# Designs tried in a protein design run: designed miniproteins, single chains, continued (3). Part 36

Each design is a single chain, and the fold is of that chain. pLDDT is the mean over its residues in the fold that is shown.

## One batch from the design tools (miniprotein)

Design m9233
Fold by ESMFold2-Fast:
Structure m9233 (fold): chain A 62 residues (1-62)
Amino acid sequence: KKIKIEDIVLFILNNPELFTEEQKKNFADYVEKNKLSLDDEVSVSTLRKLGFSKGQINKILK
């Protein structure tokens, strides 16, 4: 299962208290390193490797 980077960015901006600074930095660094746009997608497994919990990922998907 994949999630658009735009959806992840918007969810983090609207719910900053649900994420650690390390998680936000890891995600931002991943996007920049891979030169991804808002229309690109990332897998759930990739988000898990970046330190996101299954619960956080499920909230983004709703």
Scores: mean pLDDT 84

Design m9234
Fold by ESMFold2-Fast:
Structure m9234 (fold): chain A 80 residues (1-80)
Amino acid sequence: SELKELIEEAGKLLNAKPPEPKDAKEAYLVASTLEGMALIGVAVYKIAGEGDSPKAQRYREARRLADRAAKLAKKKIDEE
């Protein structure tokens, strides 16, 4: 599913191994956690003056994918 692919790609960009969610609520929690991790990475590299580095760009991409995953998971929760 698109949701599973977004979580897996965000995890890869963060060098993290997220658990496979069993339902939409777990998917939302996993995606929200990955988004938080990515946001911390973006902030750390900005503070270090390396906001344009390839690693900072990877954190921004992970944040975008994780945010999209969280929104899709929330939509599934709200439809149930």
Scores: mean pLDDT 86

Design m9235
Fold by ESMFold2-Fast:
Structure m9235 (fold): chain A 94 residues (1-94)
Amino acid sequence: MEEIEQLEKDNSKPIELAKLYLERGEYEKAVDAAIEALSRDPDNPEALRLLGEAEYKLTNSPEAKKAVEYARKAIETGDPEALEEARKLVSGVL
């Protein structure tokens, strides 16, 4: 928990943060961290993989799943504003 909180404050390693959230079962936070990583590097295959894994585990959260789908579309179209909106949607669900 303390390690995750430190990474949240620093926000310097969003991929590492997304991995930790997935391991803890905090899938909505994992999506947010993966979207943050993709907003910095849209071509990052690790971030895209983490986003997909979090989406697969979010079957019980339709709002978060929709935000993930929106983020994927934004990545493919290269729309940074849509990525930011998806991040806000995930944060708003919690």
Scores: mean pLDDT 67

Design m9236
Fold by ESMFold2-Fast:
Structure m9236 (fold): chain A 62 residues (1-62)
Amino acid sequence: DLHRQSLDLVVATLRGIGKRDEAARVERAAAELDAEGVRRTLEEGGEPELGKLAAEHVEKIR
């Protein structure tokens, strides 16, 4: 599924740049299909545009 692959890529990218705690929070929220949790975590991390896009991917899985 493209939406799951996109979320996996976001998590992998965050881990790659050293944002491991943020990556773990995004991964957990995505696994719970919590679009708001994904959006909020990325927005608080300074990536509001990425948060919106990632949240849309979670909503599309549901």
Scores: mean pLDDT 80

Design m9237
Fold by ESMFold2-Fast:
Formats: sequence, C-alpha cells, structure tokens
Structure m9237 (fold): chain A 99 residues (1-99)
Amino acid sequence: DIDELIEKIKNTSEEKLERALEYLSFRYGIPLEELKNVEPIDISKLETAPRAVLLLLEFIATGDPRYYLAFDIMTLHLSEEERKELVLEAVRLAKAIKP
C-alpha cells in the first residue's frame, strides 16, 4: 500500500533515515555524500516505481534488513551500475516524501 509507505517515511526519525542512508552507502558502494545530496523527484513517480525501489523505501522507512535482502534477490541479474541507480531513485523518492 503506497499510502502506508508514505506515512511510514513521514513518521520515521531523522536519525533512522541517516542510518538507512549510511547502510545503503556501505552495502551498495555509493558515497554517503552522494546519497545525501540527491535531488528529490516528483512524488507522482512513486506510483510507477519498480517493486525493487519500493522495497528500498520500506527499508528506509523501517530499517528492517529483510527489505534490502529482498531487493538484492530481485536485482541479482542487474549490473552494479543499474543497482546503484535503483538505490539513488529510492533516496530521491524518500526525499520527495520527507525533505
């Protein structure tokens, strides 16, 4: 449910969001500063976001590692560059919900 995901992200603390970004930086080899400095995108793109991106948004909202493990399984066939772009897209959407 997209509305529940939006509400979870809106209600997550700054500290939990920062920890999620640190974890994504470490796990996917993206500089933390790059994740912090991504521009928010139009929130309407959430409706057409790939399921993999929605799983990362659930991780950002909850800190539950099961979500990024599910993301890894769904993206096994993608290159490192393609996977990094999905991570960046999830962060852009999270910033659109909670700037």
Scores: mean pLDDT 85

Design m9238
Fold by ESMFold2-Fast:
Structure m9238 (fold): chain A 85 residues (1-85)
Amino acid sequence: IPPGSEEYRRRFLEARIAALEYAIKMLEQGKSRDEIISELKERRKGARGPVEKEALDYVIKMIESGKTVEELRAELERLRAELAA
């Protein structure tokens, strides 16, 4: 799938949304950032394809950079708006 295609864009948005929702849920459950990173890396190994792996890498990087739950929620809302447009 070419990175510039509408299909790639939609699939990448959906995958990032799913990964962010999962990470936010884990943070709300009181899991540490290290536990969340470990869980996301495990999900990456079983991911459907390169687009889903790239989406997980994106979210892992956000958690590793110390983004707060509020910042992750803001990014989730931004991605949902892009998907709806």
Scores: mean pLDDT 83

Design m9239
Fold by ESMFold2-Fast:
Structure m9239 (fold): chain A 71 residues (1-71)
Amino acid sequence: KKEEQLERARRAVAGLDPDGDGTLTKEQVEKIVELLKKAGAPIPFEFTKDTVTPEELADFLARSAGFPVER
């Protein structure tokens, strides 16, 4: 289940990586978070560094889906 979600997330994030070098800038990550928040899914991110790899972001999103935070 999480494996499949992680794979999908990785593919989606890879589409947002124009260089295809497996690295996302803080600006690109903020765009993703902004879109998710507008869709009604607030994702609180704390950046440990200025750059995030697509795999790190995808893994975080996949794990977050399992967090029991609902109505």
Scores: mean pLDDT 58

Design m9240
Fold by ESMFold2-Fast:
Structure m9240 (fold): chain A 83 residues (1-83)
Amino acid sequence: MKVIEFKEEESVEEMVDRILEETEKNGYTVARFPASMKEKAEQAYEILKRRAKELGWTVSMTEIDGEMVISAVSKELVEKYKK
């Protein structure tokens, strides 16, 4: 499983763009944000939720050991495994 890790110097917009690009390219993305970037992760998630609705993608966010984890799945991959 490919996981993207972001650094504090990256902007919310750059993080969102990277998640969108990797999800489009690979069908899915898992992005991890350190505890220090929780606010940026929440901002990125709000933007990704809006984009996911437009694109037919699935996006979720969970907290693991203080880190925020955002998962994005493309429409094509969702349709392949739809029951």
Scores: mean pLDDT 77

Design m9241
Fold by ESMFold2-Fast:
Structure m9241 (fold): chain A 87 residues (1-87)
Amino acid sequence: KEEELQQKSLDALKKTMENFIERAKKNNSDVEIEIEFLSEDEVKVTVKDSATNRTAEATLHLTPEQKARLEAFVEEMKKKIEEYKKK
C-alpha cells in the first residue's frame, strides 16, 4: 500500500536523523536539518553532519498529519542538538 511505503520512508528518515544526532553528539559537532516545502503534498528534508560533511536527503509525499508530525519531530531534534552543544 502507498500509505505503508510512505510510513516506511518517514520511519527511515527519523532513524537517519537520530543516527546523525548521536554521532554528532559523540563528536561534539553540529547537525543541520532543513525542511523545504516543494508543494502542498511534497516535502524535502536534508540532514547534514558538519564534522564529516555527510548528508542524507529525502523527498517525501506526506499527508498533512504526517507533515505536522515530521515538523514537530524536527523541532524536537533541533532542541536536542542545541542542548548537547551547550554542554
Scores: mean pLDDT 76

Design m9242
Fold by ESMFold2-Fast:
Structure m9242 (fold): chain A 57 residues (1-57)
Amino acid sequence: MKKVEDLKKKIEELKKKFNELSLQYARETDPAVRAQLLAEMQKIAKEIEKLKEEINK
C-alpha cells in the first residue's frame, strides 16, 4: 500500500511541475525558451506515464 501511495505522490509532484511549465510556456514569447520548456514538459509527461504503468501492474 505505501509504495502505491508514494508513486501517486510522485505523480502529483510531477503534475504540479508540468502545470508550472505549461503556464510559463503559455506566457513565454521567446521561441528558443518555449522549445526548452516544451522539451522539459515532454520528459515530465513520460515520467508520469511510467509511474502510472507501475501502479496499474
Scores: mean pLDDT 81

Design m9243
Fold by ESMFold2-Fast:
Structure m9243 (fold): chain A 86 residues (1-86)
Amino acid sequence: SMEEERKLKEIILQALGVIRVREEGVKDYESEEFDKEELEKLEERLNNLSEEEVKKIKELIEEALKKGALEEELAEKIKKRIEELS
């Protein structure tokens, strides 16, 4: 459904720091660490992604890391989870 797609996309973009970077601006952006509930919900949604979507998300995470849009620890947690799902 469009609602599920929107929510999943928002969570993925938040996990990638893209939405937060845009909302807070690119200069002096500091990525917030996900709490345990947010990570659990992200993991549940990631389990329903296709292999192609997982690959695209990995690319976006790498790009976000290069730009400093994600906290390194958060990025590592997300990458580990995505690798487990791949």
Scores: mean pLDDT 54

Design m9244
Fold by ESMFold2-Fast:
Structure m9244 (fold): chain A 98 residues (1-98)
Amino acid sequence: MDQQLLQQAQQLAQQATEQGKELADRAAQALLESRSKAEEYNQQLLDLLQQTKDQITALAQQSSPATAQQMFDIFQQAMGEVMTHAGKKFTEALAKKA
């Protein structure tokens, strides 16, 4: 049971990582043309991360404490990957605008 819930959490985190990186790319590109559009993509990214956190929390509530901790570790890693990617893309976009 816990292994299936853990696999669901891994899938959710992977989907959030891929979608989050795409939204970060869109936000960074929008910075060159419109701050307002960049803010829209950034809001979509924040909404995605919050939804993913809520979904993983729901799975964690159905799991053993050890599996729940693994799920939160997976989410933290996914968030770290998205934030690192976003930082790189925003830095590159700002360099092109300067």
Scores: mean pLDDT 84

Design m9245
Fold by ESMFold2-Fast:
Structure m9245 (fold): chain A 93 residues (1-93)
Amino acid sequence: MEKLEELLKKVEELAEKSENKPFTDEDEKRIAEENPELIEAIKKGAEKYKELVKELGSKEEAQKKIAEELGIPVSELNNPLVSAKALVKLGYK
């Protein structure tokens, strides 16, 4: 549980930093190098999402199931911060 909370905190901290100025390609590369565990969790989450789309036959149904499993409205997945946190939660399991 602690590791998941730490990854979610990193996502929030990165979102706060991006509010002051947009991330450049160089900033994104540095963030990936400094946070390999976060990137790995997002990648695994994206793979699980892709599997759900394949299993359920639609992107819409996959998003609905993910939102239900996380206890959030499906509309919240349109928020980049919320969707990033959702991918981290999926990838950590």
Scores: mean pLDDT 73

Design m9246
Fold by ESMFold2-Fast:
Order: sequence, then structure tokens, then C-alpha cells
Structure m9246 (fold): chain A 103 residues (1-103)
Amino acid sequence: MTLEDMAKIGAEIVEEVAEKLNAKELFEEIIELLKNKDLEGAKELLKEKLKERGFSDEEIEKIETDSEYNVKKALELYKKGDYVTAVLVSALANISKVINYLK
């Protein structure tokens, strides 16, 4: 599977989830970056969106680097009904893993 295939699949998943959450406009720029294979740009935009939602730089770094923390945080957000922020956390975690795998 190529990086292009992974980016396209990621974009399709985010688009479908955004449509089900009635939040397609919020995810539009992220989806476009993923379709254009700009994983670093998508990562930076996701970090910005999380900061706007009250996440600290330290929490964002843990989402990028700590798999136990990012799963727990996404699940806590999901349980409290904050599905949009849960998807943003999960997307940042997965994109960061893909970028690190390609090093």
C-alpha cells in the first residue's frame, strides 16, 4: 500500500464521519490536504483546531506521541458526546503515526 493509497483512504473515512456528524465544513480543509497528500499540512491544521478547542501544547504533543493517551482522550470525548473533537484527536494521532512510519 502506497502513501497515496493511505492518504486517500484516510480522507474518505474523515469525509464519511464528518457527513454523519453534520460537520463536513469543519473538516473540509483537512480532507482537501489529505487528498493532496499533504500530511504535514493536515497535521498542523489539526493541531490548530485542537488549540482552538482548548487543548494545550502539552496535550497535543501527547496525542501525537502517546498512543495510550490519544486513545483514552478520544474515548472520553466520545463518551461525553463531543464526537467532533474525538475525531480531530484520532485524526491527529493517526496522521502523526503515518508520518513517523515514513521516517
Scores: mean pLDDT 76

Design m9247
Fold by ESMFold2-Fast:
Structure m9247 (fold): chain A 82 residues (1-82)
Amino acid sequence: MTEQQKRLLKFKRELKKFDTAGDGTISLKQFEELLERLSHLLSPETIEHIKELLKEADKDGTGTITRDEAIKIVKEALEKFE
């Protein structure tokens, strides 16, 4: 298993824990808190790119995204910078 795959798996596990309602959504605030907690696994460039993608993902202004979209954002950033 690659280091990138291990990091992605860690994010998937933590995101599932934040979905306490079981509806497949998380708040952007919770996702940003997760990024701060797991910042030691990511380069500063990866973190900044994730933050930019989050701004684009919240197009309806609800302040929430799906877990699948959050995982997609992290995977895309890891593939680009890691």
Scores: mean pLDDT 74

Design m9248
Fold by ESMFold2-Fast:
Structure m9248 (fold): chain A 78 residues (1-78)
Amino acid sequence: GKIKIYDLNGNLLGEAESFEEAFEFLKKKGINTGLAVTPDGRVYLIDSKTKKVVDLGYIDPTKLTPEEIERLGVRALL
């Protein structure tokens, strides 16, 4: 299966074959930070500018807000 790409508001933006393709997809959209969901359901916070990836585990990408990303402390790692 493909990686699903979400924004930080839980909107599905598209799909990618790899993290590299997901970074390019976000760059084309002018989005610096997004979520990548792998076929097994694991969620990663990704930054298209720095190409950093943070493993968030098995969470619901549609329930994350910018405030929840800050609570996870992961925004400071991008």
Scores: mean pLDDT 76

Design m9249
Fold by ESMFold2-Fast:
Structure m9249 (fold): chain A 80 residues (1-80)
Amino acid sequence: SHAEIVAKWAAVMEAALAKDREGFLERARELDAQIQTLSGEEGIELTIEFLREVAKRLDPAQQAAAEEVIAYLEELKRKA
């Protein structure tokens, strides 16, 4: 499901923040395999949702940067 993929993205980010290289690579491979089955628009939507979840845990300056990336991805989705 959509929620399962978002949860897997969060797990990849948690491993990266913990500097757990093995866990990061394993979770990233599983996530990549699932994303390969999605359309371009669905992949962009999942990335936006993931960034929104991660942004909630960031400081205000990093949240602003995440919002810029989200806006850019929403424009790419409109053009796809």
Scores: mean pLDDT 68

Design m9250
Fold by ESMFold2-Fast:
Structure m9250 (fold): chain A 91 residues (1-91)
Amino acid sequence: AQAILEEYLARMRRVYEEYLEEVEKAIKEGKYEEAIFIIEEGEGILGIIRGVALRILEKAGASEELLQELEDEYDEILEKLKKIKKEIEKK
C-alpha cells in the first residue's frame, strides 16, 4: 500500500508542476483566459488521479492514515491552484 501511495503522490506532484509551467507561460504572454483554462484542466486530471489512487489503495487494504495522506496532498495542490486562479481573475 505504501509504494502505491508514493507512486500516486509523485504523479500528482508531476501533473501539478507540468500545469504550473504552462500557466506561467500563458500569464507571461497576457493570455489570462488560457491560464484559467489550463488550471481547470489540471484540476480535472488531478481529480481523476485521486479517484483512481483511492480505489486502488482501498482494494489493497490501505489504512485510513494512508488514504488521508493522499487526500491531504490532493487538497494542498488544489488550494495552490485556487490561489493562482484568484490572482489571475483580479487582472
Scores: mean pLDDT 85

Design m9251
Fold by ESMFold2-Fast:
Structure m9251 (fold): chain A 72 residues (1-72)
Amino acid sequence: MSDVEKARRMIDLIFAARTREQMELAAAVLIGELERLDDAERASLRPELERVIARLKPVAPALAERIAGLLR
């Protein structure tokens, strides 16, 4: 499985999360996967990551900001 595919799996788990704790755990793993990607790979995930940031802002704003920072 590619590192981009691992990141996509974590994105899917964030949207499938039924609890705040599940969402926060998936987001933390996603951040670790994103830090291993290069700028082009992160850019390829931008539309999905913007949706993740919007989903996380009301629940875990610090995690949302960290993901947003990785897209800069």
Scores: mean pLDDT 83

Design m9252
Fold by ESMFold2-Fast:
Structure m9252 (fold): chain A 99 residues (1-99)
Amino acid sequence: SSQAVQQGLQIAQNIEDTVLQMVKDGSPTTTIIQTFLTLLIAFMSYAQLYLPDDTVERIQREVKEMLKQLKANRDSSPDTVASIILEGMERLKAILRET
């Protein structure tokens, strides 16, 4: 439904806002990744319960690519890790908008 998509977009935006604020506050890379993973679990749970299966499959593929990039950059700067998260979240939001 349109409302489920809008709620998903809001959760995704809250993840982006949280990560941006953590970088601004000087949080280390490990803390940013751990916080993101916690928020991502909530987002994925919401998607599985409320979004169409085809949308969930597209989201799962994008999340796998984000996690692969984060694994390669787990010791990179906070700015690099935040950039990966923000770019991935924008791709997730695009998937939601196409639903």
Scores: mean pLDDT 92

Design m9253
Fold by ESMFold2-Fast:
Structure m9253 (fold): chain A 80 residues (1-80)
Amino acid sequence: GPTPAEGLALLTTLPEEVRRRLGEELARLTGIPQGPTSERLPSLAELLRGVSREALFAAMRRAGVPEELWEALWAALTGR
């Protein structure tokens, strides 16, 4: 299945502004004020283990991530 590295690759296909917003939304979901999310993607997978799919999709929608990427990013970030 998708790996955290594949999730990072998907994130880099997004516009810079969308990536920044998604990072902010992920920080809110995990409750951790963090620097660049790319360096903490494996830790994010563990933290997101307790996050619902609906909460992550809502965060992706607020960040402006295209809906066709939501399932792939969910699988890559959480290990499904």
Scores: mean pLDDT 67

Design m9254
Fold by ESMFold2-Fast:
Structure m9254 (fold): chain A 93 residues (1-93)
Amino acid sequence: VEALQAAARESMERITEAALEGEERAREAAREGAARIRALLGPEEAETAEALEGLLFVAMERIIEAAREGEERAREVGREFADAAVALIRAAA
């Protein structure tokens, strides 16, 4: 679903920008992204929701770590996880 793919990409971008501002903002962005993904998925998609939420929180921790190395590294890691989330959504469809 294109809306779910867009939400996943937007969530990874928001986490990346938030991590560059601070760790707490990145954690808030990840929680907001997880809630939005959950709202787009029905009960039949519970496994996909759990997998995407798990990926978002793993991405959050890695992006926070990458942000300590620099802005460019954080953006690279954010893009990798956005691609991974889209691939997971396509595989589940």
Scores: mean pLDDT 82

Design m9255
Fold by ESMFold2-Fast:
Structure m9255 (fold): chain A 74 residues (1-74)
Amino acid sequence: VSEKEQALFFLERLREAAEEAGLSTEGIEKAAELVKEAPLDPEANEKAAELLKPVLEELVKAGVTLGDLAAAAE
């Protein structure tokens, strides 16, 4: 599986977790678009990370961890 496919799969898991928690998925969807278009571009990756930061903070407050998302992705 390519690195790009793994990143997009992880972002899909984040989107599902955000929907389950009742959070906005807009930041995750925009991050996925950036990763899909330019997966190895450091600037695009930085912008994607900035878009994901508020969603990740809300998910952590809701009790979802990155470890839980990684386990669900297996």
Scores: mean pLDDT 70

Design m9256
Fold by ESMFold2-Fast:
Structure m9256 (fold): chain A 103 residues (1-103)
Amino acid sequence: MGDPRATVREVEIESGDPVEMLAVLTLVALSELGLTEEGRAFGERLQPALLAKDRDTVIEVVSEVTGISKATVEEMIKKLSEGKEEARLEVYEELVARLRARA
């Protein structure tokens, strides 16, 4: 995998919305792990929800793909809303760990 701090900084520059940031970090984690088919299906499900600003659907899709509970996904969004690089890095590392455990 690449440098997770560099990845987190790129997401920070591109997105100020914590829900969109979580979606992008999940896509990057799927890509880094070589889960290309899951990443494609995830992107197709997320795109209409992100365009509609449908937070609940984004949480549901991330939860289903990663195996993380919806409550924990909500806590990740709260951490991302803090605007701290360290919080973003912690969320990214948890996403990678959960996806590895499911693979």
Scores: mean pLDDT 74

Design m9257
Fold by ESMFold2-Fast:
Structure m9257 (fold): chain A 68 residues (1-68)
Amino acid sequence: MVEVEVVVPEEKREEMERLLVRMYLEGVITDARKLSETRYLVTAPDLAAAERVIEEVRKLGGEARILR
């Protein structure tokens, strides 16, 4: 499993929360934890899924980085 730290602009919070639900239902992520109003810790099953998370977050104008 791979952990990804996600940060999004304040105005994109609702879109990010909807994206997290969609990615969970699609099996792209296995867990998501809210760290702050704009920051999340996301767990992906593998590196390819983690890279997809990073790409989707960047489309929202956010930043994402792999921790493990």
Scores: mean pLDDT 85

Design m9258
Fold by ESMFold2-Fast:
Structure m9258 (fold): chain A 63 residues (1-63)
Amino acid sequence: LGDVLREVLDAFNEARYAIEQGDVEAARKAIERIEALMPKLPPDLQAGFREEVEKLRAEIEKL
């Protein structure tokens, strides 16, 4: 769990940084990595992270 959680959190940080820089491609790649790792997380964490992914996608659409 620890390694997967770290990778997911790193990917969220990468997505947020990319959005701050206006880098839509980098942000989308980070989200793809989050989604690939999502099934490996406990169900309770998956729900929260899916909400955060939806927020990131909404921010990307506004760029």
Scores: mean pLDDT 83

Design m9259
Fold by ESMFold2-Fast:
Structure m9259 (fold): chain A 94 residues (1-94)
Amino acid sequence: SSEEIKELIDLLRKELNSRAIVEKLQELFGISDEEAIEALRSTKKLREIMRKAGVSESEIDEVVQALEEAKERLRAEALKLGLPEEQIDEALAG
């Protein structure tokens, strides 16, 4: 539902722990751990899962944007720890 998608977007904006995000994806879409992890690595896989669940294209775009924002927050935190930008960008590429 739209409310469940809003909860996922809020979680993506607040949470940096990938396990909590994986568990929320499994709860919402009835997918395996492997599929949820793949969805975090691949926007294509995430979009396919959400389309199969009947999520609207506008809501899919909002979830993808929230996930990309979460990746940027992880990148910013890693940069504060002195990790090289190129290595961080490579690790976050799905």
Scores: mean pLDDT 75

Design m9260
Fold by ESMFold2-Fast:
Structure m9260 (fold): chain A 62 residues (1-62)
Amino acid sequence: MEERRKEALETGNELLAIQEEADAAGLSAEEKLALMNAKFYERAKKNNESATGAALAAPEAA
């Protein structure tokens, strides 16, 4: 229950941060949309790799 709530809040905060960064950098609406799509894609990809990627080398973050 709390896990999904936290994920939703994190996603909302990330979108807000991306919008602020894009505005500060003077990015176009097209570039801002591409950046958001890239972030969602990377997150979905990471989740998918985590689910099937136990056999794949986990990123040790090092």
Scores: mean pLDDT 66

Design m9261
Fold by ESMFold2-Fast:
Structure m9261 (fold): chain A 82 residues (1-82)
Amino acid sequence: KVEEIYKEIEEKLAKKLVENNGKIKKEDLKKIIKEVAEKYNLSKELIDEMLDIVDKIPNEILDSYDVLKILKEIRKLLEKYL
């Protein structure tokens, strides 16, 4: 379950980064995370914690390094609660 959720988030974010020349808006990243989390019926509390990870990055436009850092923290969170 953790790997399925993580991989779907990773694949959707990778697609957006390729489409946008290695950049993604913070709002678009948060939308993707929320969409995937809701698809897998994650709790509101867990979804809010995942979105909080994104909000810890100060940049409004994120690059691939920012996204990798966020994905690493999301994986840890999913492993803790699932």
Scores: mean pLDDT 83

Design m9262
Fold by ESMFold2-Fast:
Structure m9262 (fold): chain A 87 residues (1-87)
Amino acid sequence: SEEEKKKRQELEQKLITLETAANLLVIGVSFRLKLEGKEEEAEKLNEALRNKDWDTVLELIAGYDPETAAAVRELLEEIKELEEQLK
């Protein structure tokens, strides 16, 4: 039905929004690392993000910015819940 289509589209849009938010938080950490002269750490983080290796992303961020790591972890949990709803 049209209502089921609309509900699915709303969930898909929320998923895109959360994925975008998680990516932007990681990019923000990478930018701060570069500003602090930690170019190699920033490159490692960007490569893990590009590969969607979220375990490595969280590990790298947790050592530098534990609050942002916690925020990214919460977003990833919400993303997982939405992905289960879209199955």
Scores: mean pLDDT 88

Design m9263
Fold by ESMFold2-Fast:
Structure m9263 (fold): chain A 77 residues (1-77)
Amino acid sequence: MEELDRAVAEAGRYAREGIELADKVPTELGKEIRKKVSELAEEVTRAALEGNPDAVREAVEKMKQFVEEAKKKIEEL
């Protein structure tokens, strides 16, 4: 329970960071970032509702990897 709550909170933090990154980049990249963050947040929510901590953790890791990749793309701009 507590580990799952922790993972969901971490996903929310990455979602907020992703949206903040989207606001700082050209509109086309920002739209892609927001869409992907929303999709990943839905995966986290679905896994949490199913009570599957492993699936929640995997979705959180996907969000982290996406945010890190978005940062790299921004550096290339």
Scores: mean pLDDT 78

Design m9264
Fold by ESMFold2-Fast:
Structure m9264 (fold): chain A 81 residues (1-81)
Amino acid sequence: GSAITTVQVLTDGNGNIIGSRILSQGDASPQQIQLAIDSAIRRASDIGRRLGRQGYNRSLITVTTDSITGQILSTDIEILD
């Protein structure tokens, strides 16, 4: 199976999480999956704050993480405002 966990996060321009959705969970331990989800949410919050400083108040951020290593592999950003 794949170790890839993908989380989609809706954030405001202050890095607040408006909502989140797990699109897929990787073949890893429950602890590794939870750490990957937490890491993805923190990354999305950081990106939301950065985009907010540029005047963007709402963004949909999709974070793909290798759950075994904890490494974020990709981030997709969709600006919604």
Scores: mean pLDDT 89

Design m9265
Fold by ESMFold2-Fast:
Structure m9265 (fold): chain A 88 residues (1-88)
Amino acid sequence: SELYKPNEELLELLKSVGFTKSTLTLSELVSLLGLYLLEKKLFHDVSNFHIVDVSKDVLGKILEVSELDLRDIEKLIALLKKNVTKVA
């Protein structure tokens, strides 16, 4: 699996949920993001847990979005890739 280095803002967010390394896989990144969303309780609707409102959280600033659809994995990965650098 390819390793990626998060930018400083994303790395700080990941450290808040127990990340202790400097690089990770995309699968690890998605898992840690899931933990962050659960800890912050950023769900838009209690009946629709795949939509999360990030407009007032640092995550929304990092990803430059107001909402995430956790079912749209391709779009989520594309947003995350803008905030990581592939390790050579």
Scores: mean pLDDT 79

Design m9266
Fold by ESMFold2-Fast:
Structure m9266 (fold): chain A 85 residues (1-85)
Amino acid sequence: SDDERIKTLEELARTLSDDEVVEVARANLTTAEALKNQPNPTEMARTIRHMLLLIARANIRVLEERLGPDHPVVQELRKRLEEVE
């Protein structure tokens, strides 16, 4: 399930520094945003986009646990995630 995949990705993210977690979240969001704006996305493109969003969500959750939900970077990344979904 997506929830089980997110938990596994969160465990991986917990091995990273705060800066690395931010970089991973931003990179995956940027790629997902680009894929969302493609005309006639293939099934593969949709699957890749879905996986990128799971990675971003997991990293944002770990960052929120460390910095809190009110931290500006957490708020920025959460807003980007909501807009790209």
Scores: mean pLDDT 87

Design m9267
Fold by ESMFold2-Fast:
Structure m9267 (fold): chain A 64 residues (1-64)
Amino acid sequence: VTNTSYKPKTVQLPAGTYTITNTDATAPLIVKVNGKDVILAPGESVTVQGPATVTLPPGVTITK
């Protein structure tokens, strides 16, 4: 059963190194990187090397 309580945004990242950070204070967030689920705890970051397709929930930022 699929629970769609949020609407993620899909972004295509060109070649480069990116840091994706969960900026939510209390909630873990799930980011998709090339279709793979990555769980980020509050304030946690993951490094992604492009080119990549990422799906971002609310409360996540990307920096280069």
Scores: mean pLDDT 75

